# Ledger of designs, part 95: designed miniproteins, single chains

Each design is a single chain, and the fold is of that chain. pLDDT is the mean over its residues in the fold that is shown.

## One batch from the design tools (miniprotein)

Design m3299
Fold by ESMFold2-Fast:
Structure m3299 (fold): chain A 64 residues (1-64)
Amino acid sequence: GISAAEAAASAAGNLAAGLAVGAEPTDEALRIGNEKLAEMDPSAAPLTREQAAAANRLAAASGL
């Protein structure tokens, strides 16, 4: 499952890279999102592009 931290971090990564929440993440969005995830949850493993895309879709569906 996707955690709230993973969804929020992935959404933040997209926004910081100039993308909409729920859009397919670029490599830049993925790097920024994983940096934010490490700040929010240091125990979390870095997300793959596919995991970040799924997390972004969940964030968009959740109104983030």
Scores: mean pLDDT 84

Design m3300
Fold by ESMFold2-Fast:
Structure m3300 (fold): chain A 61 residues (1-61)
Amino acid sequence: SPMDELRARVDEIIAAAVAGELSLEEAVARVKELHASHGIDVPDETLRLAVEAEIQAARRA
């Protein structure tokens, strides 16, 4: 489904950030671009907090 594809791409971005391949700012920018391509509009600050939380959770797992 389009949402499963979106989730998989977000997971790839989070994994790259955890691996040190992307900064937090680069990860947020990529997720924002991905969301826009799917017609999703999230306020920048809300998106930053969500991406940061997912990276932190992935690092603790």
Scores: mean pLDDT 85

Design m3301
Fold by ESMFold2-Fast:
Structure m3301 (fold): chain A 62 residues (1-62)
Amino acid sequence: MEQEKKALEETEKKSQSKAIINQKTNKAYEALEAGASEEEIMKKYGLSRSTIDSLREHIARE
């Protein structure tokens, strides 16, 4: 039966989308720690300024 496999494929597509976003945010996080500029990260990873600001706030843990 393909019904269960269709559900898995749909879940995999959603998981892949989340994984791509997580990979971009992880790379942006590492780049921010390495001193990359906000504009450079927006250009390279296609992240919004608000997302980068959130990552920067997370880096500045006290």
Scores: mean pLDDT 67

Design m3302
Fold by ESMFold2-Fast:
Structure m3302 (fold): chain A 96 residues (1-96)
Amino acid sequence: MTPTSLEEYKERVLGLYEQAQEAKRRAEAGEPVSERQRVIVEAIEIIVKGLEEGKLEEGLREALRKLLRFENPSASEEEIERKVEEYLEEVREALA
């Protein structure tokens, strides 16, 4: 589902980033965090860094690879890379 405006999309991305930063601070303080939550936080940080550096596609590729590997630990590298490319193509089509 698409946000109603570009500003709303930016607000959602910033909100996710702030949640990721809070979860990271809690983990660093020794609070228990699930492995899944930690991987999601790392993926969001990679995407945000990519946005800031003008390397959004590279950041999305790295984050997707990390998330897909965590969800599918038995998948081959070829399967992970194929799924990463499928999602990136879907994003490109949605932005066109």
Scores: mean pLDDT 69

Design m3303
Fold by ESMFold2-Fast:
Structure m3303 (fold): chain A 94 residues (1-94)
Amino acid sequence: SEEEVDKEIEKLLKEAIEAVKNKDFKEAEKLIEEAMELAYKNNKQGFLDNMDLLLEHEPDVETLAEAMGLSVEEAEKFFALLRKVYSKFKKSLE
């Protein structure tokens, strides 16, 4: 179901955040990739539109860091990985 998929995506992203806190950036990248693949399979156009909007209008990093329980530096690293994985993902659709 859609609710089950949303919960799995949230779980993967939370695990990616914990990986960033542990400086395990390879695991974080893998978890983000899995979350993006699952989100895309569930709603292809909605995923692409939402990701493009998020990356064009990136929220304040300090606010996001507080919301995610990360330091500002960790939040910056997380969003750098998000951009990297999404760029790679978009290229794979060509």
Scores: mean pLDDT 81

Design m3304
Fold by ESMFold2-Fast:
Parts: C-alpha cells; sequence; structure tokens
Structure m3304 (fold): chain A 90 residues (1-90)
C-alpha cells in the first residue's frame, strides 16, 4: 500500500488536522491506520488509531515541533504495508 498527500495543518491553538491518501490496498484484507505525532524535543508520542478508508484525523498536541507519521497495518499479520511522514510546528 502507498500513503501519499500527507499534510498536517494547525487549525487552532493545540489542534492539528492530518490528511492523507492511501492506495494499493488488497480488498480481501483488513487494515488499520495509525497516526503518530512524535515531539522532536521531548520524544513524547500521541497516537490515534483510525479505520481503513479514513482520510483525516484531528490531534490535540502541546506546543512544539512534531513528526507526524501515518502507518497502514494489515490486522491479520501486523505488517506495516505503507507509511508516510511529515513535520508540523504547533
Amino acid sequence: AKVSNLKATVTSANTVKVTWTVTGLDSSKEYLYIVTATNLETGETVTKIVPSGATSATLTLAPGKYKITVKVINTETGEVVGSASTEVTV
């Protein structure tokens, strides 16, 4: 699977909207998307799990610089079949 068009936008104080596109999923298999924000100064992580087919998630983050990662996981195998990362400053 391919994760593309990953964008993170600060929409209000402490609120980040993350958007993405996923292609190349096998329709016979089940997937979950994991959105992780990692604070680049502290190493603290905020994780949100969303269902397959989601194209966005909203995160509430403390001020700082973050690496945002979206991973597509096959739920049968636990394999990461696609990922993308971007950065955002809150």
Scores: mean pLDDT 82

Design m3305
Fold by ESMFold2-Fast:
Structure m3305 (fold): chain A 106 residues (1-106)
Amino acid sequence: MNGERAAEAAREAALYALKAAEASPTKEGRLEGGIGAGIGGIGAGVARVAYKNGHEKGAAEAGAVGAKGAADGAKKAAEISGTEEAKEYAEKAEKAAKEAEEAAKA
């Protein structure tokens, strides 16, 4: 359960990082959000594969690392773009990253 929860949280963080990139009017903001979304997506994928193979601890850790990368990227996109929309998505990505971290600690 915790590995699957972390994978889902990483997927959510990646989605919000992508939305932060899309809400960014600058190329730099879009790039940082996009990198975050990529990191979150990879982390979610790794976590899913690990969870399906019975590696719940490894899955939770991979999900948490991916979600944090997505949240960091979303935050940079919001800081660069300065838009309220990007900031809202960055805050949602951070909440998802915290959820993934809590799942990894359980």
Scores: mean pLDDT 86

Design m3306
Fold by ESMFold2-Fast:
Structure m3306 (fold): chain A 69 residues (1-69)
Amino acid sequence: SSADAVKQQMVDLINSYDLPDAVKNQVVAAINAAATVRQAHLAAVRLLNQLLDDDVASALINQINQLTG
């Protein structure tokens, strides 16, 4: 349940950004498919780096890090 709460916070964070629906859908799906918060974090980082400019990806990843540690 605490892991589900953190994963939901990550989903809410991604949805709060002005990103294309395709990017949001891919990242949110990966977060929800992950068994653990750590796996969700790693999957989100990988997709954000793949789909977004380094600047935008770094800002989002930094905020995800604040949610998990």
Scores: mean pLDDT 85

Design m3307
Fold by ESMFold2-Fast:
Structure m3307 (fold): chain A 83 residues (1-83)
Amino acid sequence: SARELLTEALDRGVAEGKVTETIGGALRGMGDGIEASLQGKGRERYEEGLRRAEELLREGGSPSDVAEEAGEAIAAKGMEEAR
């Protein structure tokens, strides 16, 4: 799931000691892949989640909390697309 992938990417970035670069790259890669699959309003919601995640990480937020917030934004997009 998107939430699991985001959490794994964040945890790995922290473990490798390249938190900002590795996490930013992983979030961007995930964003590019999902954005290619998602068009319209769902894309905006996803981009908002990524922006919040990156800001929290830069301010010293915990990777798990950041991943959860971004995951919730992505999940909400799926629910709107079903309507």
Scores: mean pLDDT 57

Design m3308
Fold by ESMFold2-Fast:
Structure m3308 (fold): chain A 96 residues (1-96)
Amino acid sequence: PIVGMSVLKEYSEDEIKDFIQKTSGENIPKSKIGIFPAESILNKENFSKFEKELRDAAKESGRIYVIDRSRERAEEVARFLREQGFTYPITLIVVD
């Protein structure tokens, strides 16, 4: 699966997957894209609840996409993931 991290409440999961497909330039099946709530991972208790699923998905995908309207928040999520030991390429998608 491909890992997407998002705080965007105004977009559906399907629309967020569309942003990832368009950014990748490849025809990635939406069924292979898993969306994780970025705001939840910045909280230590919430992170522990889905850390295993996120790590398993990231290992299989080999890449993480972080989608946000704020570049600064997307960078904060990427930094948190690095601090938690994620070494995979992280692509930031900034949407209007």
Scores: mean pLDDT 77

Design m3309
Fold by ESMFold2-Fast:
Structure m3309 (fold): chain A 74 residues (1-74)
Amino acid sequence: MLSPEERAERELLAHALRALDEAAATLSQGKLDTLTSQVASVLEEAARRLREGEDPAAVRAEAIGRLDQLMAQA
């Protein structure tokens, strides 16, 4: 059984990987590299917040929103 923190982290990683895979089909390599870096920063911040004991559901929802914004701006 996964902890709520582990579940949130895995769901965020899965969401980010799917979004980057979709972006790779449409973006230039330079834009994809920039987007990948920005996605990594969102995931790092989410992981830090989960480690600090913030609510996993709130962290996940906020991180997904930020990832969706990055994809929309790419």
Scores: mean pLDDT 82

Design m3310
Fold by ESMFold2-Fast:
Structure m3310 (fold): chain A 100 residues (1-100)
Amino acid sequence: SEEAEELEEKIKKLAKDKNPSEEEIIEVLAMSLMLAMDKDGSGRISEAELEEYAREMGLSDEGIAALLELARAADKDGSGELDYEELLEMVRERVAKAKA
């Protein structure tokens, strides 16, 4: 798909850069997650898509429940779906915490 090709180009650029910016890393991670979970191409991740992806990755029922709670906390507009901006914010928070 065009999205997969764009992601591959961004990953290749990031791997080639000796000093990638934190924003470039965040964008690549968010796009990777969106592409993996957004099976209907809506540009949003539903709770159902997130649950299906987590199940495919072999998460336990407890792990899936914890992930869904995290997704609901990141859903700033209360739509029941994560858009790309909300997903970027989640990844940004995770990258920040990785240094703590």
Scores: mean pLDDT 68

Design m3311
Fold by ESMFold2-Fast:
Structure m3311 (fold): chain A 62 residues (1-62)
Amino acid sequence: REQAAMAVARAAKAILDGKTPEEVAKILEDAGYPEQAKVAKETLEQGKSVEEVIRAVVDALR
């Protein structure tokens, strides 16, 4: 879905810009994806790479 892809792209940019896990989660929550926001926050708090975070978020969209 285009809206989901845009939300994921914004989250990825926020991670690359050094935003906090809370700020990244808020981007996904504000876009209407609270479950994906939780996955992104947990994955970032575990110290996973941006690629691993995005993969986990995309998997949670299915």
Scores: mean pLDDT 79

Design m3312
Fold by ESMFold2-Fast:
Structure m3312 (fold): chain A 70 residues (1-70)
Amino acid sequence: MSREEAAEAIRRAAENAAAYLRSLGKEDGVEQVRELERRALEELETAEDPQAVLDRTSKELLRIVLEAEE
C-alpha cells in the first residue's frame, strides 16, 4: 500500500466517523476523530509501513465511535 492510498483511506474513514458522531451530537467524539486523523497523517509522512498506520488508526477510530455510543 502506498502512503497516498493510506492517507486517502484514513481521511475517508475519519470523515465518515466524524459525520456519524456529529449526527449523534457527540462533539467530543468528533474532536477525538479529528485529532486521530491529524496524528495518523503526520505519522504516515515518515512511515515505512503505511498499512500498519492504517490498521492502527482504523482500530482507534472504531474505539472512539464505540465509546461515544456509551
Scores: mean pLDDT 84

Design m3313
Fold by ESMFold2-Fast:
Structure m3313 (fold): chain A 105 residues (1-105)
Amino acid sequence: SAAERRELLNRIIGLSLQVIGLEIDLDALEARFDAHRDDRAALQALRAQTQALLADADALTADIRALRAVAPADLQAFVDKVLARADALRARAQAFLARLDAALA
């Protein structure tokens, strides 16, 4: 129905906004790394914050995949764009954790 389609679209938009929020948060964490490369305590705090962000991104990716499974074909393309952004965010967060681990070695 039109009402069900509108509810589904609102859910996709909400998940997209959550991905954007986490992208902004990750950009801020990466900027803090560049400012504090020789500060071990700051790097340890960044590592913990990045692990938390990755956990949030994992949960969000699962929610997007669940939504994709019930979406009609024309909305699946929109969900796939959100999923690709979430997957890219997770890859960036994992790469940043590796950089933090190298700096803390």
Scores: mean pLDDT 91

Design m3314
Fold by ESMFold2-Fast:
Structure m3314 (fold): chain A 93 residues (1-93)
Amino acid sequence: KLIEKAKEVSKKILEAMRSGKPLGGGEAEKVEKDMKEILENKDKEAIQIVGDAILEAYEAKAPRVIAAGKMTPEQAEALLARLKEYFKELIEE
């Protein structure tokens, strides 16, 4: 059941990335709730699915956030490194 939630969360994240539209208020809240549940249950397969989608979305969006002046390239690299390490640690143990 967590795998199904992870796939749905991943789909929503990637759709938001591809369309350039933010998630609607209710959908964003649901995605956040489902993500917390996945992380709390430490299901490695579900975490891998969601982690891959988040990293892909981040790498695609970071250049736009930097261009908008909301983040420096150094801050973007630091956040990406933290996200990669966080998901790797959760998956490995």
Scores: mean pLDDT 73

Design m3315
Fold by ESMFold2-Fast:
Structure m3315 (fold): chain A 70 residues (1-70)
Amino acid sequence: SEKARAMAAGAATLGGRPVAAEDATLEDARFGGAGLARNGHEDDALALAERMSEYDPEMAEAVREGVREA
């Protein structure tokens, strides 16, 4: 989903891995989730994953995996 990829790209970019929405991967989603959790934004990362689940459940789970590995 374009929307889920855009969300993953935004989170990854904030974490220091700039990526275009169209190029965003599951690894970028995982990196973004981990970055948010490490910076004390675990609740925001989980809320992001919940919103992503509406468009792409696999991408949402990648964010949650990142949070767990943080």
Scores: mean pLDDT 84

Design m3316
Fold by ESMFold2-Fast:
Structure m3316 (fold): chain A 107 residues (1-107)
Amino acid sequence: SKEEEKIEVILELLDEIESMAQLLLDRAKLENDKETAELVEELLELVKKAKEAVKNKNYEEALKLLEEIKEKVDEIVKKSKDKEYTQKVADGINYLIDTAEELIKEL
């Protein structure tokens, strides 16, 4: 169905967000930035919850979690020792979140 096709695309976007968050975690560990690493681990848990919400067709919860993910990404940028790299990755994550939100709102 068209709904199932949109759900699959949304889940692929969330998988990309998870991959980009992993890049932030790897960089924070390389820079010995423990505070940023902990925030990125919280980000990864929020992405996991968003995937579960989408799979369960709980779109209201998914949208709320995507907003929380955006707030966590902003906090990660503010706290990061490598702000230039972190901002570039954050811009990519925010683009994927905006795309996922648009698709969810069509469901």
Scores: mean pLDDT 91

Design m3317
Fold by ESMFold2-Fast:
Structure m3317 (fold): chain A 107 residues (1-107)
Amino acid sequence: ELEKKILELIKKSKSVAEFYEGLAELYKELGDEELARRYFGKALVAQLAEGMVRDFGLEEALKQAEKLVEQARKSDDVDEAMRLLDQATQLLIDAADEAIIRFLREL
């Protein structure tokens, strides 16, 4: 069942980026090239956002994202787990975006 495979990916993934990458591979195996491409894109965005947040030293944003990921790993509901991972990704994106805008305004 697809839901069980997704929950397994969440539990074994070390990061949001790794999870989306695994999900992209899963949908590719299922023949859903559109969803595979979408999740591959999400993996790249999550990796970039986390990297930027680390480079800007935004430790609180990293800790908040890690808490959401840990909650997702403990969930037995795929919809809840996916929502928590999307929230973690969006938190990292928002933190990175705010830091970049602030930095650019100082130039």
Scores: mean pLDDT 83

Design m3318
Fold by ESMFold2-Fast:
Parts: structure tokens; sequence; C-alpha cells
Structure m3318 (fold): chain A 88 residues (1-88)
């Protein structure tokens, strides 16, 4: 559950669609507002760190921090980094 929630929130951050991500977590997964706020805080901290690493061209480090902090697979972390790169 937490892994899926964090992945959805991270996608919301990169796409600028955090509100829809929050609504989905509440409606489809039955998460409380307090739990969503905690997950949003964690995802936001990870997102900020990944964005800085991507700006510095440190893509492998960005992939590793995503895997370590969020439990994303190597493939999921790579896809997320590429999406951040495309937006920058």
Amino acid sequence: MEKEAIKRLLRGFVDGDVGAAIDELREKYGLSDEEIARLQGRAGDVFARVVELVREGKYDEAIEILKKETGLSDEEAREFVERVRARL
C-alpha cells in the first residue's frame, strides 16, 4: 500500500496533479487525511532530492534514492527519473 501511494504522489508532483493523486488515495484506497498528509510529506522530500540530483546530471544517484526511500523497482525509478528529466 505505502509503495503504491508514494508512487502515485510522486507522479502527481511531476505532472502537477497532486490533488487528483490525493483524491485517488482517499477514494480508492480508503486512506485517512492524516495518512495522506504523512505520505505526501515523505514523497515531497524524496521528490525535491531527486529533482536536485537530476539537475546535476546524477541520474544513477536519483534512481538509487528512489529505490531506497520509496521501495520503487529499478524500472519504476528509472521511468520516474526520465519523466523528471523531460519536464526540466
Scores: mean pLDDT 80

Design m3319
Fold by ESMFold2-Fast:
Structure m3319 (fold): chain A 119 residues (1-119)
Amino acid sequence: MKKAEELKKEGKELYDKGNYKEAVKKYEEAVEIARKGSDEALYDALMSLARAENENGNYKKALKKLDEALEIARRMGDEVRELSSATMKVSTMLEGGLRDELAERMREMGASEEDVAAI
């Protein structure tokens, strides 16, 4: 079986060529292998998959991967990875027009209902 790192490299090559659908497929295979490995490897694979899903227009699928990556980063106590996944989650919500998901995240951050209504 190919290692998760090898599949991530193949996915990145496809991503760099604009073949986002095929990149998603390679990154999904990498995630499945990474689930049997370390939290760090799984986090990295989920972040790569989420980027490819965003470029492919699959914003809700990307959010599910980002939620999982965020939970893993929190479990690891890795504030940098937590911030990276949280930032990408907000960007995904904005790009995808996911107003309800963005509104809930803003409430979690202490935003007013007036601020939430503005999006």
Scores: mean pLDDT 80

Design m3320
Fold by ESMFold2-Fast:
Structure m3320 (fold): chain A 62 residues (1-62)
Amino acid sequence: SEEERQEAIAEKATREAVRHVVEGRYEEAIAVLEEYRKKVTGEYREKLERGIADLRRLLEAS
């Protein structure tokens, strides 16, 4: 289904972003989420956008 497709994309985006985050690469993690955000809609896009906002706050605090 479309919902299953978007969920899989969001999960893949989150896994890729987490790999960058654990190595302190916040800018790369944000870039991954921004690219995948374009491929999802609704609640899945909102979830990735919240992730981007959270990472931007961490980057600014560093």
Scores: mean pLDDT 85

Design m3321
Fold by ESMFold2-Fast:
Structure m3321 (fold): chain A 84 residues (1-84)
Amino acid sequence: DDEIGDRIVQRGLQELENENDTMYNLYKNDRQKALDKLNAMIEQGEKDPKNKNTLISRVNGMKSETDKRLKEDEAQRKLQELLA
């Protein structure tokens, strides 16, 4: 029974990671489209008051993760330039 709970948590984390990857790639290639998608998620959350705060927290998490990945990519690029 605890194994089933762990599997549900692991699946949820994997789904969040896949969503973060999708958002990061969208933001990197088309920032406006990524923002439109995030705004659509917020609007969807406002239609479900029980899940509104959870969806807003998730959107903020996606933004934070996207910023982190962009900074890591920039740092890696600079490191490659220094090692060349």
Scores: mean pLDDT 67

Design m3322
Fold by ESMFold2-Fast:
Structure m3322 (fold): chain A 90 residues (1-90)
Amino acid sequence: MEEEKREEEQKKKLEELKEEVKSFLETLKEQIEELLSKIKDKAEVEKIRKEIKKLLEEHLIPQLRERAEELNLSPEYVEELIEFVKELLK
């Protein structure tokens, strides 16, 4: 019973963290697109988008692993979270 309850609590924390990250990335994307809409050079826009994606992959993924570990998520759920974020960044 307690092991099943802990599993449900971990799933809830995972879903809350997924929703938080999704909301953060959607807000960030909206702000970036608003800023980029003012730039008429499409090549520069594409360069900036690629640089932002690289920075997010290099910095966000390690921070999410640390956050998930602080929440005592199992390695299985940590990897599920990372795959979810990678999918959002595509």
Scores: mean pLDDT 78

Design m3323
Fold by ESMFold2-Fast:
Structure m3323 (fold): chain A 59 residues (1-59)
Amino acid sequence: SAEEAEKSLKEGGKLQEEAAKRAGLDAKVEIIVGDDTVTTILEVDGERTIVTAPLDEAG
């Protein structure tokens, strides 16, 4: 379901932040789930990347 997909994506983002911090990187991940799209905002060492993908391609 969409709710399960949203939960999995957000949990994955948190795990990525923790792994990056253990590697000495300053990382932040924000995942926004819409009806048709998933937007991922990734900030690593002050560089910000925003990726929007159709929900079916993201999960």
Scores: mean pLDDT 74

Design m3324
Fold by ESMFold2-Fast:
Parts: sequence; C-alpha cells; structure tokens
Structure m3324 (fold): chain A 82 residues (1-82)
Amino acid sequence: SEDEKIKTLEFLVRSLYSLYKEGRITEDQMLEILGVHLKQMGFSDKDIERVLEVVRASLAAGESEDAIVEKLREVLREIFKE
C-alpha cells in the first residue's frame, strides 16, 4: 500500500540520517541510497528527483530528523495524489 511505502521510506531515511550524523556516510551517499530504493519501489525519475531535493534542502537547512521525515511524508503523499 502507499502508507506501507511511506512507512518503509521513513524508516530508511531515519536509519540513513543516523549513519550520516555518525559520520559513517556522506550526504551524497545518503541521497544515492535513498534514490536507489525509490527506483526499486517504482518511482519515476521526476518523482525521485522531487524527493531527493526535499531531503537535500532539509539537510542543508540543518533541520532535525523528525522535520526531514515530516517533509518526506508530505512530498510522498503529494506524489501519490498525482
């Protein structure tokens, strides 16, 4: 379901954010891993770019894990309405 896809991606982003904050992966590696998962889940290249840009912008703004996840949830729900 769409809700299960959102929940899976939220869990993935939280896990990747933890690794990024620990210095174990770079921002670019975090976004690359997220992009691969979105592609495997059947998202279009346009929708993948939208999701990655929202996450990148939130990271650049120094937002919290919960704020990044909320913005992820919002953009995914917008994509699923289209």
Scores: mean pLDDT 88

Design m3325
Fold by ESMFold2-Fast:
Structure m3325 (fold): chain A 86 residues (1-86)
Amino acid sequence: LREEARRLYAEGAEIAERLPPEEAEAAALPLGREAARLGLEDLARTRSPEELLAAAERIEEDAKAEKDEALAKELLELAEYLRELA
């Protein structure tokens, strides 16, 4: 379960970056929330604070470029949670 949660976080982040906005909105919202609850916590246990902060910064920059307001908001929430775990 914990390994699956970490994999879901990594896959969720990768998928959210690659999906079109309408598909990302439907898929990334549940994946982002699941990642925040399980996978992000597991990831934080094995990654350095510097790596977590760098990942959060990249997600924040991607969110600024995102035209879909709902998706951008979810990406910013994910980045903020990642900063909290750092």
Scores: mean pLDDT 62

Design m3326
Fold by ESMFold2-Fast:
Formats: C-alpha cells, sequence, structure tokens
Structure m3326 (fold): chain A 85 residues (1-85)
C-alpha cells in the first residue's frame, strides 16, 4: 500500500489527521444518518472532501520537504486533483 511506503512520521501524521477528522465529524455524521436527509448527506460529503483536500495539501508539503520518491508525490497530487473536481 502507498501508506506503507511513506516515512513513519508521515504515516503517523496521516493517521492522526484522519482520526481527528473522524472524531470532529462523527456527531454530525450520526445526525445526518438519523435524519435520512439526502441533501444534508450530499452537503456533508462535500465538506468532508474539502477537509480531505486540506489534509492532502499539507501531506504534499511534508512529502516534498522530506524528499520522498516522485512516484508517491505524483500519487498525492493526482488525489488532490480528483478531490478538487
Amino acid sequence: SSIDDLPKEIQEWIEKKEKELLEEYLKEAEEIYESGDEEKAAKFKEEMAKKLLEIYEELLKKLEKEGVKKEIIDQVKERIEKLKK
């Protein structure tokens, strides 16, 4: 997996950011699930995509600073571009 190829410090940073995102939005996700509101679910998905974009942009800066392999940097850039669409 791409995560296993990353430096340990960066892997731990990703795991921490993903956990923080999950914990921050868990209550909102539960409320949306209970409401059955498809419009709220769509809006929440867009907000999550925006937060993931911010995490991946920070990840890209860390990877460039650490001199990680171009192939990994290119994979992160591709994921960022997909999140922007």
Scores: mean pLDDT 76

Design m3327
Fold by ESMFold2-Fast:
Structure m3327 (fold): chain A 81 residues (1-81)
Amino acid sequence: LSPEEIEEAAKAVGKMSRARRVYLVAAAEIALREGLLSEEEAATIIAIVESHISPEELAEARRMAETKSPEEVLAALRARE
């Protein structure tokens, strides 16, 4: 991720609903496990979202990544909700 991509991502996250931010963290954790994101890319996404959610919501996102299927998390993230 370039600095410009990080800034664009931060602006996008700031405009998301809290629920969508939680699912975005869960999706990043799953994508890291599936080899779709590097460790640096996943850490960057999580760091951006962390500043926009509570510690409780962050813990819930990580629990979702461990308990929900990739299909469920991606479907929620792609939904207009």
Scores: mean pLDDT 74

Design m3328
Fold by ESMFold2-Fast:
Structure m3328 (fold): chain A 64 residues (1-64)
Amino acid sequence: SSLRKSIELTDKVIASLKQAREEAKKWPNPKASEGATKLADRFIEAAEIQRKAGLEALKKEEEA
């Protein structure tokens, strides 16, 4: 289903964002590191909300 494919893509996006976040933490400029880390955290949170919504929608379709 398109919902399952959406969840799979979201999982890949979250993994990539977490990788980028860890790399940003290593940056020598503290302000740049903090800014990039906060931005990554916002995108991860949004992606995890989308993932949860997708899982809930999939469960409702399978229960119907």
Scores: mean pLDDT 83

Design m3329
Fold by ESMFold2-Fast:
Structure m3329 (fold): chain A 55 residues (1-55)
Amino acid sequence: ANPNTIASQVSSLIKSGATDDEIESFLKKALSGLTDDQIAQVQTAVVNSKVKVSS
C-alpha cells in the first residue's frame, strides 16, 4: 500500500469524526505490510495533518 494514500485516508477519517478505535484498526491493517520507512512516512504525514494549526 502507498504510505501517502494511507496518510490521506487517516486524515479523511479524522475530518469525518472517526473514533480512535476506527483509526487504529485501519492503521493496523494498512501498516501490517509496510516497511519501517513507510510507517515513518505515514506517521509524519498524520502528525503534519494534525499540527498544521498550532497546538
Scores: mean pLDDT 71

Design m3330
Fold by ESMFold2-Fast:
Structure m3330 (fold): chain A 85 residues (1-85)
Amino acid sequence: GKELTEEVIKHLKELAEKTKIPAAKTALQSALDRLEELKKEGKLNLSEEDKEAILKAAERLSKAKTVDEIQEASLEILEALEKGL
């Protein structure tokens, strides 16, 4: 619902602020921009399972040290967002 979407946005913003690696921070910001776009269009209907999947992938992205890790975690966030549509 709307409340789960807002909670996810809040957590992603906090992770982006704490992330020190520029590429990982940019990837988190891109995921945030996509989430905000989908929310604005009224297309998101996130379940608690979707929330957990997104937050877990975002946490991995915030800790990513390689391009491959950044790409993998970014794709997991996008896949979880698409599942929530």
Scores: mean pLDDT 78

Design m3331
Fold by ESMFold2-Fast:
Structure m3331 (fold): chain A 67 residues (1-67)
Amino acid sequence: SGPCTVKIESVEGDFGVGELECANGAKGKAVVFIAPNGTITATDGRAQCTLTEKISDNEYTGTCTPL
């Protein structure tokens, strides 16, 4: 699996909702968690992504691990 990008659509507290899109063409809705230290993680229930690079105001990219 290549890198994945998450576009954050909404945030409420420490959680958000976004679109996950991977280089392999996989797309879907993801839940985003924003940790107190600023680490952003996303999951679609099949993979968990750690988002390390900000690419736009609401887009982040990172590495995904299968659940």
Scores: mean pLDDT 76

Design m3332
Fold by ESMFold2-Fast:
Structure m3332 (fold): chain A 88 residues (1-88)
Amino acid sequence: MKELKELTVEEAEALFGTKDFNYAPYQVLVGPNADKEKIEEIAKEYGGVVVETSLPGYYLVIVPEDKAEELARKLIEAGFEVYLVKLP
């Protein structure tokens, strides 16, 4: 069972070496080798918007705070590696 990892923006920036994590209070990072079309199909059910990152094979999903955990769980169930990135 893949575990959902929660990171602060600072931790995510340090881990991935990028400054892409500047969206809504919660953002879901999906990758590596993420299927964009499949992510978009899942995200739309939760009002999520898929955004390109500077990291190949990684996508950010901007989602309402109250939907972030449920979306993250559905992406994990679909076989993706997922990080929940939150602002302080």
Scores: mean pLDDT 75

